# Ledger of designs, part 36: designed miniproteins, single chains, continued (4)

Each design is a single chain, and the fold is of that chain. pLDDT is the mean over its residues in the fold that is shown.

## One batch from the design tools (miniprotein)

Design m13231
Fold by ESMFold2-Fast:
Structure m13231 (fold): chain A 105 residues (1-105)
Amino acid sequence: SEGINAMAKLSLAFSRGYVEAQQQIGTMRSRQQIQDQVNQIVGQYDDIRQRISDTNDFNDYVEGSYILGKLLQYYKELGDDKRVREVEREFLQLQIEAGALAELK
């Protein structure tokens, strides 16, 4: 179904974000540098969520999934289990919303 295909695209974007963040973390030298990067990425995700609210464009769900993949890896590196669970729940919500959008067309 179109919904399953949409969810698959989000999963691929998430995986790419996760791998890219893992590579970036390997170059970082302090917990503060990781936290500063998390703060920037959270701001980017908030902007994408606002765009989804305004336009409901499938490309923003793909970009949001990529950003969530990065956040998951950074929160795991920080040992923030609560934030890891929040990112996993948010990603599931993005997949549900994107799947519904794809089936509507």
Scores: mean pLDDT 88

Design m13232
Fold by ESMFold2-Fast:
Structure m13232 (fold): chain A 89 residues (1-89)
Amino acid sequence: MKVKVEELEVFEDGTYKVTVENLGDQPTVIMVEGLSRETGEWEVLGIATLKKGEKATFEFSGDGVERVRVYAASVGEPPELLKEYVIEP
């Protein structure tokens, strides 16, 4: 899978941003999910479908989030975990 995940950006207000670019030839679904500190469950923070050369920026609050995962699934390919981030309290 040809997907680029840019570095996680952290802002003083507790906002996080992750930018993802599809460098492949196939449309690719990107899913960002976060592990809740309160429930211990994974929740979808954002989803986007990217065509070749498209980017999406996912913005989310770090409040109550323990970890963040970025998954990608291209047409005809299995879902792949691209990045996992640990969010400090």
Scores: mean pLDDT 81

Design m13233
Fold by ESMFold2-Fast:
Structure m13233 (fold): chain A 68 residues (1-68)
Amino acid sequence: GTAEQARAAVAAASDAAGRAPAADVAKNLTEYGVPEGLARTIAAEEADAAGRVDAARVAQAVSQALNR
């Protein structure tokens, strides 16, 4: 997937506050073409103690990994 597809995938998983469960974000990223290992790693690294991530932070991390 492209960086734009990754941003769209993360946005689609997030609520109105820009928060989402890490597992849902990782699944959406994989469905949009981000490699499963990369999607899972980034979601896990950005997850808080409750397993939730900030969509904007995950999108930035994925974009940096893909746009290197």
Scores: mean pLDDT 75

Design m13234
Fold by ESMFold2-Fast:
Structure m13234 (fold): chain A 91 residues (1-91)
Amino acid sequence: NPALARLDALDAQLDANKDDPEKLYAIGREAIRLLKELAAQLPDVLRGTGVVLRAIGLEFDLELNKDDPEKLYEIAREAIRLAREVAESLL
């Protein structure tokens, strides 16, 4: 699954860049982008809408905390976790 492989790469980058807010921000943005792409593939429109709303909330948190590496790590980790759950449910 190409989405799961991309998420594994993002998890590795997340752990390698815990103290780098610029890289954590980029990882968070990519994870949220993947989350939105995966949400569009869900057959349940209500579930897909719920995932997109969560993704928008994460984007908002990412922009508010772009200079806070601890918060960026938490947000990026959550985005990757949600994207993985959605990707696994599409198998």
Scores: mean pLDDT 84

Design m13235
Fold by ESMFold2-Fast:
Structure m13235 (fold): chain A 103 residues (1-103)
Amino acid sequence: SSLERRFREVVEFLEYVSPSGLTPEDLEEIRRRLERGEDPREVAIETLKRLMEENGLELYKGDPEEAIRKDPSNRRARAQLAIELLREGYSLEEVLRRIKELE
């Protein structure tokens, strides 16, 4: 179904860019929001912001692209760049491609 495709896309995106692992409760919330017809990009942005806050992570103060090029495992920089690119209107697929190209 289109819901299963959108759910998979959001989960695979978040597993790559998230500063922490997704819990079963996170997965259920993502599915519930998508079932209500919320934009997958907005679901991803709000989930990343919440996970950043729950992990005590402040916004990265440097250039997130430069940080990723120097250390591809920098989860804070990946999460921040993902939020920024999604807000600029890029799709989940385009954001993933761009971040992976920095590695």
Scores: mean pLDDT 84

Design m13236
Fold by ESMFold2-Fast:
Structure m13236 (fold): chain A 84 residues (1-84)
Amino acid sequence: SAIANQLLIATGEIEPTSVEVGVSEDKLDLEAEFAYIDWLEKTAPKGLPFVLTVYRETPEGRVVVRTVELATGEEAKAEIEKLA
């Protein structure tokens, strides 16, 4: 309800707050990443921003290079395409 949503916003208890997408800059597969974003658009709650985290692969594991918040899956696809 509108009252319940207003209360949750006021208390900061709305979860989840974003849709998480992780991409490696070293092994980018545009077709696979686009398919994953399409799947997220079908399964994730509507109205949540996408948080795109770009990783670099290292011998010790993945490290975060960049994080960007995007309004839509289409914007996330455009940002990933810039990495190719």
Scores: mean pLDDT 72

Design m13237
Fold by ESMFold2-Fast:
Structure m13237 (fold): chain A 68 residues (1-68)
Amino acid sequence: SALEEQLARQEAFRQQIEAIAAEYGVSAEELENAMVRLVIEGKFQPKDDAEVLAKAREIAAELAAKRA
């Protein structure tokens, strides 16, 4: 069903965000919170999942740099 497909897509997307966080050595929660903040502040207006994943890599790199 469309609902099952949407839930599967959301789960796959969450796993991709967790993988990006792990790749950069940051917490998935910290990355997710930073991404949500950008949307709330109007600094990020994604049109598709690809834009969100690209932004997640950018923000994960920034968070990793702040720890170094």
Scores: mean pLDDT 80

Design m13238
Fold by ESMFold2-Fast:
Structure m13238 (fold): chain A 66 residues (1-66)
Amino acid sequence: SMEEELYKGLLEEMKRIIDTLRNVQGKSDEEIKKEIDEWMKRQQEEGVDPEILEKVREEAYKYIEE
């Protein structure tokens, strides 16, 4: 579905951002979580479904902690 495609796309983008913040910029897990929260807030302001954003945030946080 369109919602599944959006979720997968956003999650892939988040994982790439996390990898860059960690491996290129040397950010801590807490700094990465802050950057992700700010990005999520901007996406919500742009009209992305909050339920999809919450699912992406949960999986992104798990990825940061692994």
Scores: mean pLDDT 84

Design m13239
Fold by ESMFold2-Fast:
Structure m13239 (fold): chain A 66 residues (1-66)
Amino acid sequence: SSDEILEQAKEALTRVVDSLRLQGASEEEMRRVVYFTADYLVKKYKMSEEQKRELYEHVDRLVREA
């Protein structure tokens, strides 16, 4: 379902941030990679405007917690 795709995308982005953090990536590098990946997932899965909003809100939270 579309909700499953959104949750899988959120989990994937969380893992990406955790991996970059362990590698000592800067906040700027994490922002570039995570936002690029989120945009790619939105386009690949043809996410709705609501799903896009939720995914970008998730990305914003992940980056702020870094």
Scores: mean pLDDT 83

Design m13240
Fold by ESMFold2-Fast:
Structure m13240 (fold): chain A 73 residues (1-73)
Amino acid sequence: SMDQARRLVAQGDDLAEQGSRARAAGDYRTAAQHYRQASDLYRQASDLSGDEGLRTRADRLDALADEYERLAE
């Protein structure tokens, strides 16, 4: 499952970068969506690898997504 965990992290990193670009453009709705998707992938990778750092990152991205969803309102 290490190959699976690595692929999930790579996908999560890509989505987090897309979220950061959307945030820089002021598109908080799109940023929130990408950060939620990245968070889900990091959580899945954490469950497979036991890496608590990935879970912490997922929680942080969920918090940012919640914040950006409020800003989009």
Scores: mean pLDDT 88

Design m13241
Fold by ESMFold2-Fast:
Structure m13241 (fold): chain A 72 residues (1-72)
Amino acid sequence: SFEEKWEEFKKRMGELLQQLANAKTQEELNAVLREARELLREMAEWAESQGDLETAEGLREAVRGIEAWLAS
């Protein structure tokens, strides 16, 4: 269901936020950011498939922000 899928995404995002908090080097930080980027892409595709275009666009903006950071 929609609720089950969003709970799955929230759990995965929580794990990444914990990894982010524990990152001690720029290399570790960039690795977590790459994982977060992929998760946000999955979330955006899911939101779009459910007709939530506003949430999908917001998530894609977040992906672009991470990509800009990683390219720096």
Scores: mean pLDDT 85

Design m13242
Fold by ESMFold2-Fast:
Structure m13242 (fold): chain A 84 residues (1-84)
Amino acid sequence: MEKAEELLRKLEEAVKAGNVDEAIHYARQLLKLADEYMKEGKYDEAIELLRRVMDVLEPHADNIEVQALLIQAAVGLAVAESKK
């Protein structure tokens, strides 16, 4: 999960800096990585990654683009949990 940890760190830094465009960019990359984990049958890794992305984004759900990413992450989490 070295790539996931690096992308998550960049997401957290972008959120703290108020850089919404960068936060969206890294969040999308993390959601794509979670999809790759699910395709590989790595559901536990996908669940952990999606939960961490949601935790970082939830305080900023007043932004409509961030809210859309939270919904996408929540759907992915539900799918991954259903596969366990």
Scores: mean pLDDT 83

Design m13243
Fold by ESMFold2-Fast:
Structure m13243 (fold): chain A 54 residues (1-54)
Amino acid sequence: SDMVEKLRGRIGEPATGELLRSVGIPGASDRHAARLDLDGDGVIDQAEVDAFGR
């Protein structure tokens, strides 16, 4: 849940492995961030954060 809350604060930023590592997913890669980027625009949005929290 803490990771989801941190991601909500990062909405509008590029979906990168570096961003995922900064919110508490150590070892996350750009490949993991691409899976979070559900609409393929390369940017984290509200719907992607909500889906991640499931």
Scores: mean pLDDT 70

Design m13244
Fold by ESMFold2-Fast:
Structure m13244 (fold): chain A 70 residues (1-70)
Amino acid sequence: TRRAAVELTARELVEAGMPEERAREVAEWIVDDDSATVEEAAERLVEAGVPRETAERIARGALQLRDVLA
């Protein structure tokens, strides 16, 4: 479900050092935007303070979760 994809993505972002509230907001954006590419999602995460390598990994995972669960 969308909720599961958001929660799993937000958890990864919190583990990467993002505050919980911001992590949930960013995760919701990535999951809800069906036009978002891995590159666009990763760039949004870098803007939010996530290191690029971690951002690319989380973005790829979030898009996979979106395709399966959301």
Scores: mean pLDDT 76

Design m13245
Fold by ESMFold2-Fast:
Structure m13245 (fold): chain A 67 residues (1-67)
Amino acid sequence: GAELQKQLELARELTKRVAEQKALEKLPDAESIEVEEVDETTVKATATNEKGTVEVTVTSPLLEGLL
């Protein structure tokens, strides 16, 4: 229903935010951060600076609980 759709959208947004934050914690001087959905419960954040790239993968227990 509409309520479940809203919960899924919120959980995905929160998961993307968490992945971005974890990538920044590993690479605080990142020049760019790219966030992508790997599957229905998993998000990958890629942080890049002049020295290289760091990847962080986050699986959402909220999305797992809603699906």
Scores: mean pLDDT 79

Design m13246
Fold by ESMFold2-Fast:
Structure m13246 (fold): chain A 107 residues (1-107)
Amino acid sequence: SKDEIIKKAKEIIDEFMLYFLEIEEEIRKLIEEETDEKKKKQLEELLKKMRELFEKTKKELAELLEKMKESKDIEEQKELLEKIEEIAKKAKEEAEKILEEAKKIHE
């Protein structure tokens, strides 16, 4: 049903939001622990990149969810759900790469 598809989309978006908040907190902790000013600036640039990725992805997911709510076609709703899943997955993978880069800088 449309309600079940919308519920799944919201759950994916909520998981994505929580995941990004966790990654942002991890990078902020690395910045607070870093004593080298050059490395600290590099970490701050990665935090900025992470926040830009989050805001862009949040906007894309919100637009897809809105289209899903307005759609009267169950097949279109399923396709929109698949797009939400793919966008969230790709953004999580990009976020993980940024976090790994941040951890290497703090070494």
Scores: mean pLDDT 88

Design m13247
Fold by ESMFold2-Fast:
Structure m13247 (fold): chain A 69 residues (1-69)
Amino acid sequence: SEEKKKKEEKEKLEEEYKKKVSDLEWEKLMAELRTALKDPEKAAAEVAKIEEELAKLKKEYEEKLKEIE
Protein backbone atom coordinates (compact mmCIF):
# COMPACT_ATOMS: atom_id res chain seq x y z
CA SER A 1 0.00 0.00 0.00
CA GLU A 2 1.37 3.38 -1.09
CA GLU A 3 -0.49 5.05 1.79
CA LYS A 4 1.19 2.71 4.31
CA LYS A 5 4.64 3.52 2.86
CA LYS A 6 3.94 7.26 3.14
CA LYS A 7 2.90 6.82 6.80
CA GLU A 8 6.11 4.86 7.56
CA GLU A 9 8.24 7.54 5.83
CA LYS A 10 6.48 10.28 7.86
CA GLU A 11 7.09 8.40 11.13
CA LYS A 12 10.77 7.89 10.25
CA LEU A 13 11.19 11.59 9.37
CA GLU A 14 9.52 12.64 12.64
CA GLU A 15 11.79 10.31 14.67
CA GLU A 16 14.94 11.59 12.91
CA TYR A 17 13.77 15.21 13.35
CA LYS A 18 13.11 14.72 17.10
CA LYS A 19 16.55 13.13 17.56
CA LYS A 20 18.32 16.01 15.77
CA VAL A 21 16.32 18.59 17.75
CA SER A 22 17.28 16.80 21.00
CA ASP A 23 20.98 16.81 20.00
CA LEU A 24 20.89 20.54 19.12
CA GLU A 25 19.01 21.41 22.34
CA TRP A 26 21.78 19.60 24.27
CA GLU A 27 24.47 21.55 22.36
CA LYS A 28 22.58 24.79 23.14
CA LEU A 29 22.49 23.90 26.85
CA MET A 30 26.25 23.16 26.82
CA ALA A 31 26.96 26.47 25.08
CA GLU A 32 24.90 28.32 27.72
CA LEU A 33 26.56 26.48 30.64
CA ARG A 34 30.17 25.87 29.53
CA THR A 35 31.01 28.50 26.90
CA ALA A 36 29.30 31.31 28.85
CA LEU A 37 31.77 30.80 31.72
CA LYS A 38 34.76 31.37 29.37
CA ASP A 39 33.29 33.77 26.81
CA PRO A 40 29.70 35.08 27.14
CA GLU A 41 29.84 36.72 23.67
CA LYS A 42 30.93 33.42 22.08
CA ALA A 43 28.16 31.60 23.99
CA ALA A 44 25.54 34.02 22.62
CA ALA A 45 26.90 33.50 19.06
CA GLU A 46 26.87 29.68 19.46
CA VAL A 47 23.28 29.75 20.82
CA ALA A 48 22.17 31.96 17.89
CA LYS A 49 23.84 29.57 15.41
CA ILE A 50 22.14 26.55 17.03
CA GLU A 51 18.75 28.35 16.90
CA GLU A 52 19.38 28.97 13.17
CA GLU A 53 20.17 25.23 12.69
CA LEU A 54 16.94 24.34 14.56
CA ALA A 55 14.93 26.65 12.25
CA LYS A 56 16.62 25.12 9.17
CA LEU A 57 15.94 21.59 10.45
CA LYS A 58 12.23 22.40 10.97
CA LYS A 59 11.98 23.84 7.43
CA GLU A 60 13.69 20.76 5.91
CA TYR A 61 11.37 18.46 7.90
CA GLU A 62 8.26 20.34 6.68
CA GLU A 63 9.49 20.28 3.04
CA LYS A 64 10.15 16.51 3.19
CA LEU A 65 6.67 15.95 4.65
CA LYS A 66 5.17 17.84 1.67
CA GLU A 67 7.15 15.61 -0.77
CA ILE A 68 5.69 12.48 0.87
CA GLU A 69 2.12 13.84 0.70
Scores: mean pLDDT 81

Design m13248
Fold by ESMFold2-Fast:
Order: sequence, then C-alpha cells, then structure tokens
Structure m13248 (fold): chain A 93 residues (1-93)
Amino acid sequence: MISKLFEEAEEKFRKGEPEREILVDIVRRLGEILKLPEKVVRAAVEAIETGRAAEIYEELLKESKEDALLAGVLEGLALMLLGVLKIIKKNEE
C-alpha cells in the first residue's frame, strides 16, 4: 500500500538519510507494489544513482518503448513522493 511506502520514506527522511538513497528505496518499493519488471526498476534506480536518466532510458527505448516509459514514470512518481515529504517536513518545522 502507498501509505506504508510513504511512512517508511518519511522515517528515513526524518533520520537524515541521503535523498538519493530515499529515492532508490521509493523506486524499489513502488516497482514491487506495481509489479513492474525487474529491468524497469533497475533502469530507474540506475538513472537516479548516476544522474544519466536520458542515456539509460534511450538504451532501454531501443529494446522496449513500454519498459522505457514505465521506468520514466517510476522515477517521476518517486521524485513527486519525495517532494511531498519535503513539503510536509518544512511545514512541521
């Protein structure tokens, strides 16, 4: 459930874990919840860890347009969730 994912991400954010590590965890958990192929989850994780999203998704696009779109959506959802967590924390401070 998304609520449990958000709770886990919030705890990590409050503990001061690096944003990149939180994003990777969100991507992996969302991929599990949405039952996405491991290839899609791996591409999104690599894009976040390296900052080379365009290059990674371009290579994935050569193999599967669907997998490339899913990886991009997964990264986007993770970034949006982290953004919401930052807003919540700022309003609590």
Scores: mean pLDDT 80

Design m13249
Fold by ESMFold2-Fast:
Structure m13249 (fold): chain A 94 residues (1-94)
Amino acid sequence: MKEELERLREKAREVLEQLKKVSDDYINALKNNDTEKVKQLNRKFAELRRKLDEIVAELKSLGEEGQRIADEFVEEYSKLLKETNKKIVEIKKK
């Protein structure tokens, strides 16, 4: 149990770090008006989000502790989306 929780936590963290990188690349592509890159990164973000959702679902299946860890990653993902959307709005206003 503990080893499974730790392994899933590590996987979720890796996916979240990849999501952060793709988010940064997306913001840069928007600043450069690179429409093709924006489309590619949007698809990659969706794929990584699906992977995170699968890991979160698996964590939730492992009882109360798994649910708690899952909630932490959902909150971090929500924060990433909020920060990314703020940057998008700032770019569109300039």
Scores: mean pLDDT 85

Design m13250
Fold by ESMFold2-Fast:
Parts: C-alpha cells; sequence; structure tokens
Structure m13250 (fold): chain A 95 residues (1-95)
C-alpha cells in the first residue's frame, strides 16, 4: 500500500525535522544537519510515491502543510528555512 508507505515516510520526515530543531537548540549543528538531511530523504520518498500513485497526493499535501507549520513554529532560522523549502517541493510534487 503506497499510501501507507507515504504516511510512514511523512511521519519520519516530520520527526527528523523536529530532531534537527532540537539539536540546533543545543548548538549541535552536525546532528541538526544530519537529521535535516534524513528529513529531506523521507520527504523525497513521499514526493516520489505521489508521482507514482495519485492516491498519495493528499498525503503529500498534508506533509507540505505540516512542514509549513513546523517552519512557522521553529525558533531556528536554518531549520525553518529547510522545512519551508521542503514544503514547497512537496506541494509542487502533489500538483
Amino acid sequence: DLVAEARDAADAAIGSFEKADEYEKQGNKSLAASYATAAGIHAAEVMWLAHQDPAVRPVALELADRLYELADKSKNPEVAEWARRMAELVRKAAA
């Protein structure tokens, strides 16, 4: 079920950005960058699955909304920018 796979990847993307924000707050830029990279990989999986199956497009749109919300709530400009860029890419993939 590609929809279930996309939901798991979307949750992993959000969880990884939340970890990136947490490590950025701690001043651990290396771990923050690693988790931001992981978030990007998981978001890219959602984008790929949305391209393969139109049923995944709602999951991609929900992920984009969640990433915009995460960016707005983040106090770390770098993490907020990474999340916003990924949200825009995911949103375009869902179109």
Scores: mean pLDDT 87

Design m13251
Fold by ESMFold2-Fast:
Structure m13251 (fold): chain A 82 residues (1-82)
Amino acid sequence: MSASDVIPLEKVEEIVRKVLEEEDPEKLEEMSDEEIRELAEEILRGGKTSQEIAEKFGIPMRVVIRIEIEVGMEILKKHLGV
């Protein structure tokens, strides 16, 4: 089962925007809607390390890790019915 089967892409995009707004609001303003979608898709795909995603999108690795944690928490909440 892929992450996309548990959480919709739109929800991952919301998490990406929320984390960027809290951790790096200037970077959020620089990113297009397409780049945010691409970042969300890479996180759901799970084929890249946090470092590779950070380098690809030009965001700090700590921000990528936080997004991954928040997405993982949403997946866990759906799995637990919370």
Scores: mean pLDDT 80

Design m13252
Fold by ESMFold2-Fast:
Structure m13252 (fold): chain A 112 residues (1-112)
Amino acid sequence: MERLEKQAIVSATAPTVVALKAAKEKLENPSISFEELAKKYGVSKRLIEEEYLYLLLERGEITQKEAAERLGISQSTVSERFKTLKRLRELYEENREAAERAAAEEVARLRA
């Protein structure tokens, strides 16, 4: 993949990684609202709620049925969304590391 394509993937997938960080903050401080987290992290409230419920599901604190009820979607949609969010985070990490390496090499060449 070209450098521009890697940056596009990072930009498209970054909100998923940021939403996961916001969801983890919600676990540490349950009194903070999803609206406050959405404003603080610059991502949609819905995406933070999805990541938060998936963290609870992974921890065994809620069932897939409870996650579906809280999101207002089917249990099958919860499973599909969980897989999608995980894949988007994997794509972000893969492409972010590659982009960071390319940038470091370019800076090193300019200093030589």
Scores: mean pLDDT 75

Design m13253
Fold by ESMFold2-Fast:
Structure m13253 (fold): chain A 85 residues (1-85)
Amino acid sequence: MELSDSESRLAGFIRDFGRIASDVLKSMGLPDLGDQVLKRGDELVEKLKKGEISKDEAISLFNQLMDGVLKVLEDPSAEFVLPDV
């Protein structure tokens, strides 16, 4: 399915965030968490492309992913809950 311009930009942003977050988490000694964040971002983008989730659902799930990463950046011992995609 062809994405709209706004959905294509959102997909690109989610991918870029996943890559950057994974690199940062790995630099903190959390490589497994970094890999999980990258994978979850990729799954979110693929479901958005397939029309399995709406743009609003993708934004909500992405906000949950961002919030989780930010909490770990402030406290590496913080509980990280990955959103189900």
Scores: mean pLDDT 80

Design m13254
Fold by ESMFold2-Fast:
Structure m13254 (fold): chain A 99 residues (1-99)
Amino acid sequence: MEETLKELLAVLEEMEELVRNAENYSRAELEAKLRQLYQKMVDIIENSPLPEAVKSALEKIVGDMMARVLRALRAGDLEGAVEAVREAKRRIEELIAEA
């Protein structure tokens, strides 16, 4: 569990940094990079030794986060996009700590 948490937190940190620097990318490049990080998180979750119920909950958290990030960025709401990543980070830490 600790290893899975570390891997997910590392990807979330990359995603938060990418969102904070969104103005340095075209929308297409930014969305492509975000989808790549999202897929990396899904792969980490699926390959983890966690119970299936915990994996499903984690996948829902990262999926909901990704939808919120993309919506916020498309609306020009950079703060909302950063907050979505930070909220997902907190929820993932809580869920894995209890698993």
Scores: mean pLDDT 84

Design m13255
Fold by ESMFold2-Fast:
Structure m13255 (fold): chain A 85 residues (1-85)
Amino acid sequence: VEEAARRGYELGREAAAAELAGDPRAEALDQEAIDLGHKVLETKGEEAAKEVLRAALAGAAEAVAALSTDPEHRAQARARLAALA
């Protein structure tokens, strides 16, 4: 679970950073994160899948908080990080 959560975090962070940069790989990274979540749900159950989802959301929020040019998006990302802690 820890390895899958770490990968989820990395994918979420990379996908959000790519989306903010206008990088076309953002869509593929989002899909990889979704596929990871489904695989974990099928093989390890709901609680493990929720942990991977929480990690991916944290990774995405960290990227938005650090890299977004929109102050409202940064504030929302910081609030999400606080809620996920």
Scores: mean pLDDT 80

Design m13256
Fold by ESMFold2-Fast:
Structure m13256 (fold): chain A 85 residues (1-85)
Amino acid sequence: SSTQQSLIQAKKDIDEALKTLDVDVKKGAEMAIKSISNAASSSTDMKVRQELTLLAIKIQKSMQEGREKAKKEIEKAGEYVESLI
């Protein structure tokens, strides 16, 4: 399905965001937020859309708290996306 392909792409983009985070916290976090937001917009499931939106907000908030906090929130988002595939 289109939704499943969107989630697979989001997981790949999240994994790339985690690699980027090691050298640029802002860029890595922004990549993850974009990926999660795209997946949310592609979802027809209201609960999935709500959870993805909340995960993006948590990553956005974690950007100001440093690399380790941002990494943990992005990893949680990746785990959630993987659970939907």
Scores: mean pLDDT 86

Design m13257
Fold by ESMFold2-Fast:
Structure m13257 (fold): chain A 87 residues (1-87)
Amino acid sequence: MALPIDKKYLPLFREKAKKLLEPASKESLEALKKLEEEEKKNPDLPLEEIRKRVSRATAEALRRIGDALDKAQEETYKKQLEEEKKK
């Protein structure tokens, strides 16, 4: 579920999201590169198997990105609640 992050905390969310998305993006690019190298090593690999592997890698990449954004939302909302407790 989307957390109710106030507009004034959006810059903090963006900063946290950027930090968390960096490793997720790198992992996704490395996974795609490994698939490309595997395809090059195995020229007899069926097209359906290639499609299946690409689909799986794409789903895993989206999951990693989703997890990173969820964590950024959680950390930002936690900071928002701490700030509200001070006032």
Scores: mean pLDDT 77

Design m13258
Fold by ESMFold2-Fast:
Order: C-alpha cells, then structure tokens, then sequence
Structure m13258 (fold): chain A 100 residues (1-100)
C-alpha cells in the first residue's frame, strides 16, 4: 500500500467501493431467487471489498455509499425473511456510517 501513489490509491479505493456495491446487489438478487448460499458468498465478497476500500483510504462520501448499499441489502434480506443476513448487513451499514 505504501508503494502506491495517492492517485493510484484513490482509484483502487473507488474500484473497491464499486466492487463491494456490485456484490451487495448480486447478493440481493440471489436472496430474491431464494439462493441463500450464493447470496452469502456475494455478501462475504462485498465485506472483503468494503474492508479493502477502508484500507485504501475511502472518502466519507464513499463510506456513506457503502453504508447505503449495506442498508439496501438489509431491507431486501428482511423482506424475504433472512433475518441473520439482514442483521449483519445493518451492523455493517452502521459501521460505515460511523466511519463517514
């Protein structure tokens, strides 16, 4: 990380944010289809990318976008009755909202 330029680090942070949001959207799609295993895989991938975004120095605006995306997943999981994923996603949303 210390060998990246500030510009390269900012670009990678944006890519990590976009990857996290994309994986959260895929998780929601699979929850709607009843494929909880795939939804969990995409949710886990989103968490990894979101963590990478923090390490890369995600901006407050990017952290708010992550919080909003996790909240959207939580709402979808709650609608389809997957309370564990909903609770985890809400905790992640609160975490990123506090960091912003």
Amino acid sequence: LSRLTPEERAALAQEAVDAAIGNLKKSAEYLEKGDVRKASIYFTAAGIWATAAIVLGATPEQLRRLADAFEELAKKAEEVGHTEIAEQARRMAEHYRRLA
Scores: mean pLDDT 88

Design m13259
Fold by ESMFold2-Fast:
Structure m13259 (fold): chain A 98 residues (1-98)
Amino acid sequence: SMETVRLLTLVLLYVMVMGAELLVAKRLLENQKDVELAIRQIRKIRKVVERIYKDMKRLAKRVVEMDPSLKDRMEELLKRAEEILKEIERILEEAERR
């Protein structure tokens, strides 16, 4: 119960961090006039977000194993995280086309 709450909180923090990284990537695409610098920074963000997503999947699996009633919520959070990762990949592709 208490460990389940701790792991659930970590999963929520992970999706929040991924969302913050997406916001930074969007601002780099829109506002950074140095194209090479923007691409370099967005590539770093993508690597960080990929690592976070992998860790988040592992934690979400543990949450569901401890409390199966949280399965749907974990699937929703993982779907949101996957959409964030896809959007960052799209932003990187757009930056590389400039």
Scores: mean pLDDT 87

Design m13260
Fold by ESMFold2-Fast:
Structure m13260 (fold): chain A 70 residues (1-70)
Amino acid sequence: SDEQLKSLEDSMDDFIKELEKELSKLPKEERKKYVDEVVELVLKLAEDKKLSEKEIRLLEEKLSEFKAKV
């Protein structure tokens, strides 16, 4: 539902904000590896939770934006 998609978006925004805090603690050279590991973990969890195609696309967009900050 649209409400579930909005809830996922809000949760992802909060999650990305926490990841940005952790990223800021790391040396610049380690940030890309950290981001890549987080992206892989989140995508695996999404598969395990059987998310819908729309939810997976939202997740990919949010993770892509996070990855671009490195």
Scores: mean pLDDT 79

Design m13261
Fold by ESMFold2-Fast:
Structure m13261 (fold): chain A 64 residues (1-64)
Amino acid sequence: ARAEALARLTAHLLALGVDPARAEAIAEAYLQMHSWDVDAAERAATAEIERARRDPTSTLLPAG
């Protein structure tokens, strides 16, 4: 169950454009923060990552 929850949230984050090297660690952190409630973790992680993804001030690969 937890491995499946981690895989599902990781796949969701990858679909949002999150760095593959970081997606699993981010997914695990949010799952732990929300007591492995996939729905709550997905909602929280999605909100943060969508905001970061839309704001290109963090890091973009084209220039570096």
Scores: mean pLDDT 71

Design m13262
Fold by ESMFold2-Fast:
Order: sequence, then structure tokens, then C-alpha cells
Structure m13262 (fold): chain A 82 residues (1-82)
Amino acid sequence: VREEVEELIRKGEELEKQGKYEEALRKYEEAIILLRDNGLVGSPLFRRAVEGAARVLEKLGMPEQAQAVLQQADALLAKHAP
């Protein structure tokens, strides 16, 4: 599970470097889904995947969606921290 998520994030980062933003977004979204399904929201991997998705959304000209993703992640993290 963790290794699969790490691989998805790594592939997303490589696609992002290549300017393949839509493909990178799909990899980050897959990682986020796996992390949610395995109760790993709030982990460093979850934050890394969410930040990747937000960066890619900005590059795709969707800054409102990027801000929404970051806000939703911060709200989830706040529920697991004081």
C-alpha cells in the first residue's frame, strides 16, 4: 500500500517535470484515493499528493480548483490535529 502510493506520487512528479500535467494529476488523484481508502489521510504522503495535485491544477489554469484541494486537505488535517 505505502509502496504503491509512493510509486504513484513518484510517477506524478516525473510526469509533472515532463509538462504532462493532466497525466500527473491523474497519478496524484489515484494516490489520494488509495491514502483515503487505507486511512492514511494526514500522512506526509497525503500532503505530498495533495500539493502535487494543486500545483498541476495551477499549471492547467485551474487556480480555483487548486485552492479548493488545498483547503479540503487542510480541513482534514485539522480534524486529526488539535
Scores: mean pLDDT 76

Design m13263
Fold by ESMFold2-Fast:
Formats: C-alpha cells, sequence, structure tokens
Structure m13263 (fold): chain A 80 residues (1-80)
C-alpha cells in the first residue's frame, strides 16, 4: 500500500526546482503550503515539464498568478 507516494515525489521535485531558481527553503515551503488547487496546478505544470526549462530567470516561474501574489504577501510579512 502506498497511496500518497506520487504526490510526495512531485512535491520534492518542485522543491528542488524552486531551490535551483533561487528561492529560499522558507519560500519553497510557502509555495507547497498553498491551497490544494495551487499545489495541483504546480504539480500539473511540473509533470508537463513544458515550462520547466533551464532558465536563469526566476520570473519565468511555473507559478500561477495567485501563487505569486501569496508569495509576495508572505515575503512582505517576513520582512515586516
Amino acid sequence: SAPPASREEIIEKIKELLKKLGYSEEEAEAIINMDDKGIELIVELAKKENVLEEEPDPSASILTPEAKERLTKLKKELLK
């Protein structure tokens, strides 16, 4: 029995990709802790690997608009 294995594997890959893009461990955790829908979208993008190119620009992220806004809010809260 191993129902959650696939999801955890994908989450780990997303974490690794975010680290390569220059995101901190805390920021990666924030992304993973988003709403289920946000996580599902990121998972689907990662599976396609169509947007996951070897690019130096983190602005070309695989994140949804809502996820970017949540990240911005979290960074703002961490600073102040």
Scores: mean pLDDT 55

Design m13264
Fold by ESMFold2-Fast:
Structure m13264 (fold): chain A 90 residues (1-90)
Amino acid sequence: SEKEKNLKIIEEIEELWQEIIEAYQNKDFEKMEKLKKKILELISKLPKELKEIAEKGFKEAMEYLEKGDIEKAGEIMLETKLKLYDIIEK
């Protein structure tokens, strides 16, 4: 179903986000850029409404991460995930 496909994409984005945090902590900025590209490709597969929310949230989270605010970046990703779930459960 479309719901199951969208949920799998969101779960994969969450897994890749944890890998971005690890890459950032290890100062592996090349790996971080590759993971960022993978997340953006996954976001592109979402329906328009979910895509716009996911893209905005991910970009904002990345801005905080690049400033060294790992906690705030994580909060933004969690809030984004909850917004996506609210729409999918409608």
Scores: mean pLDDT 88

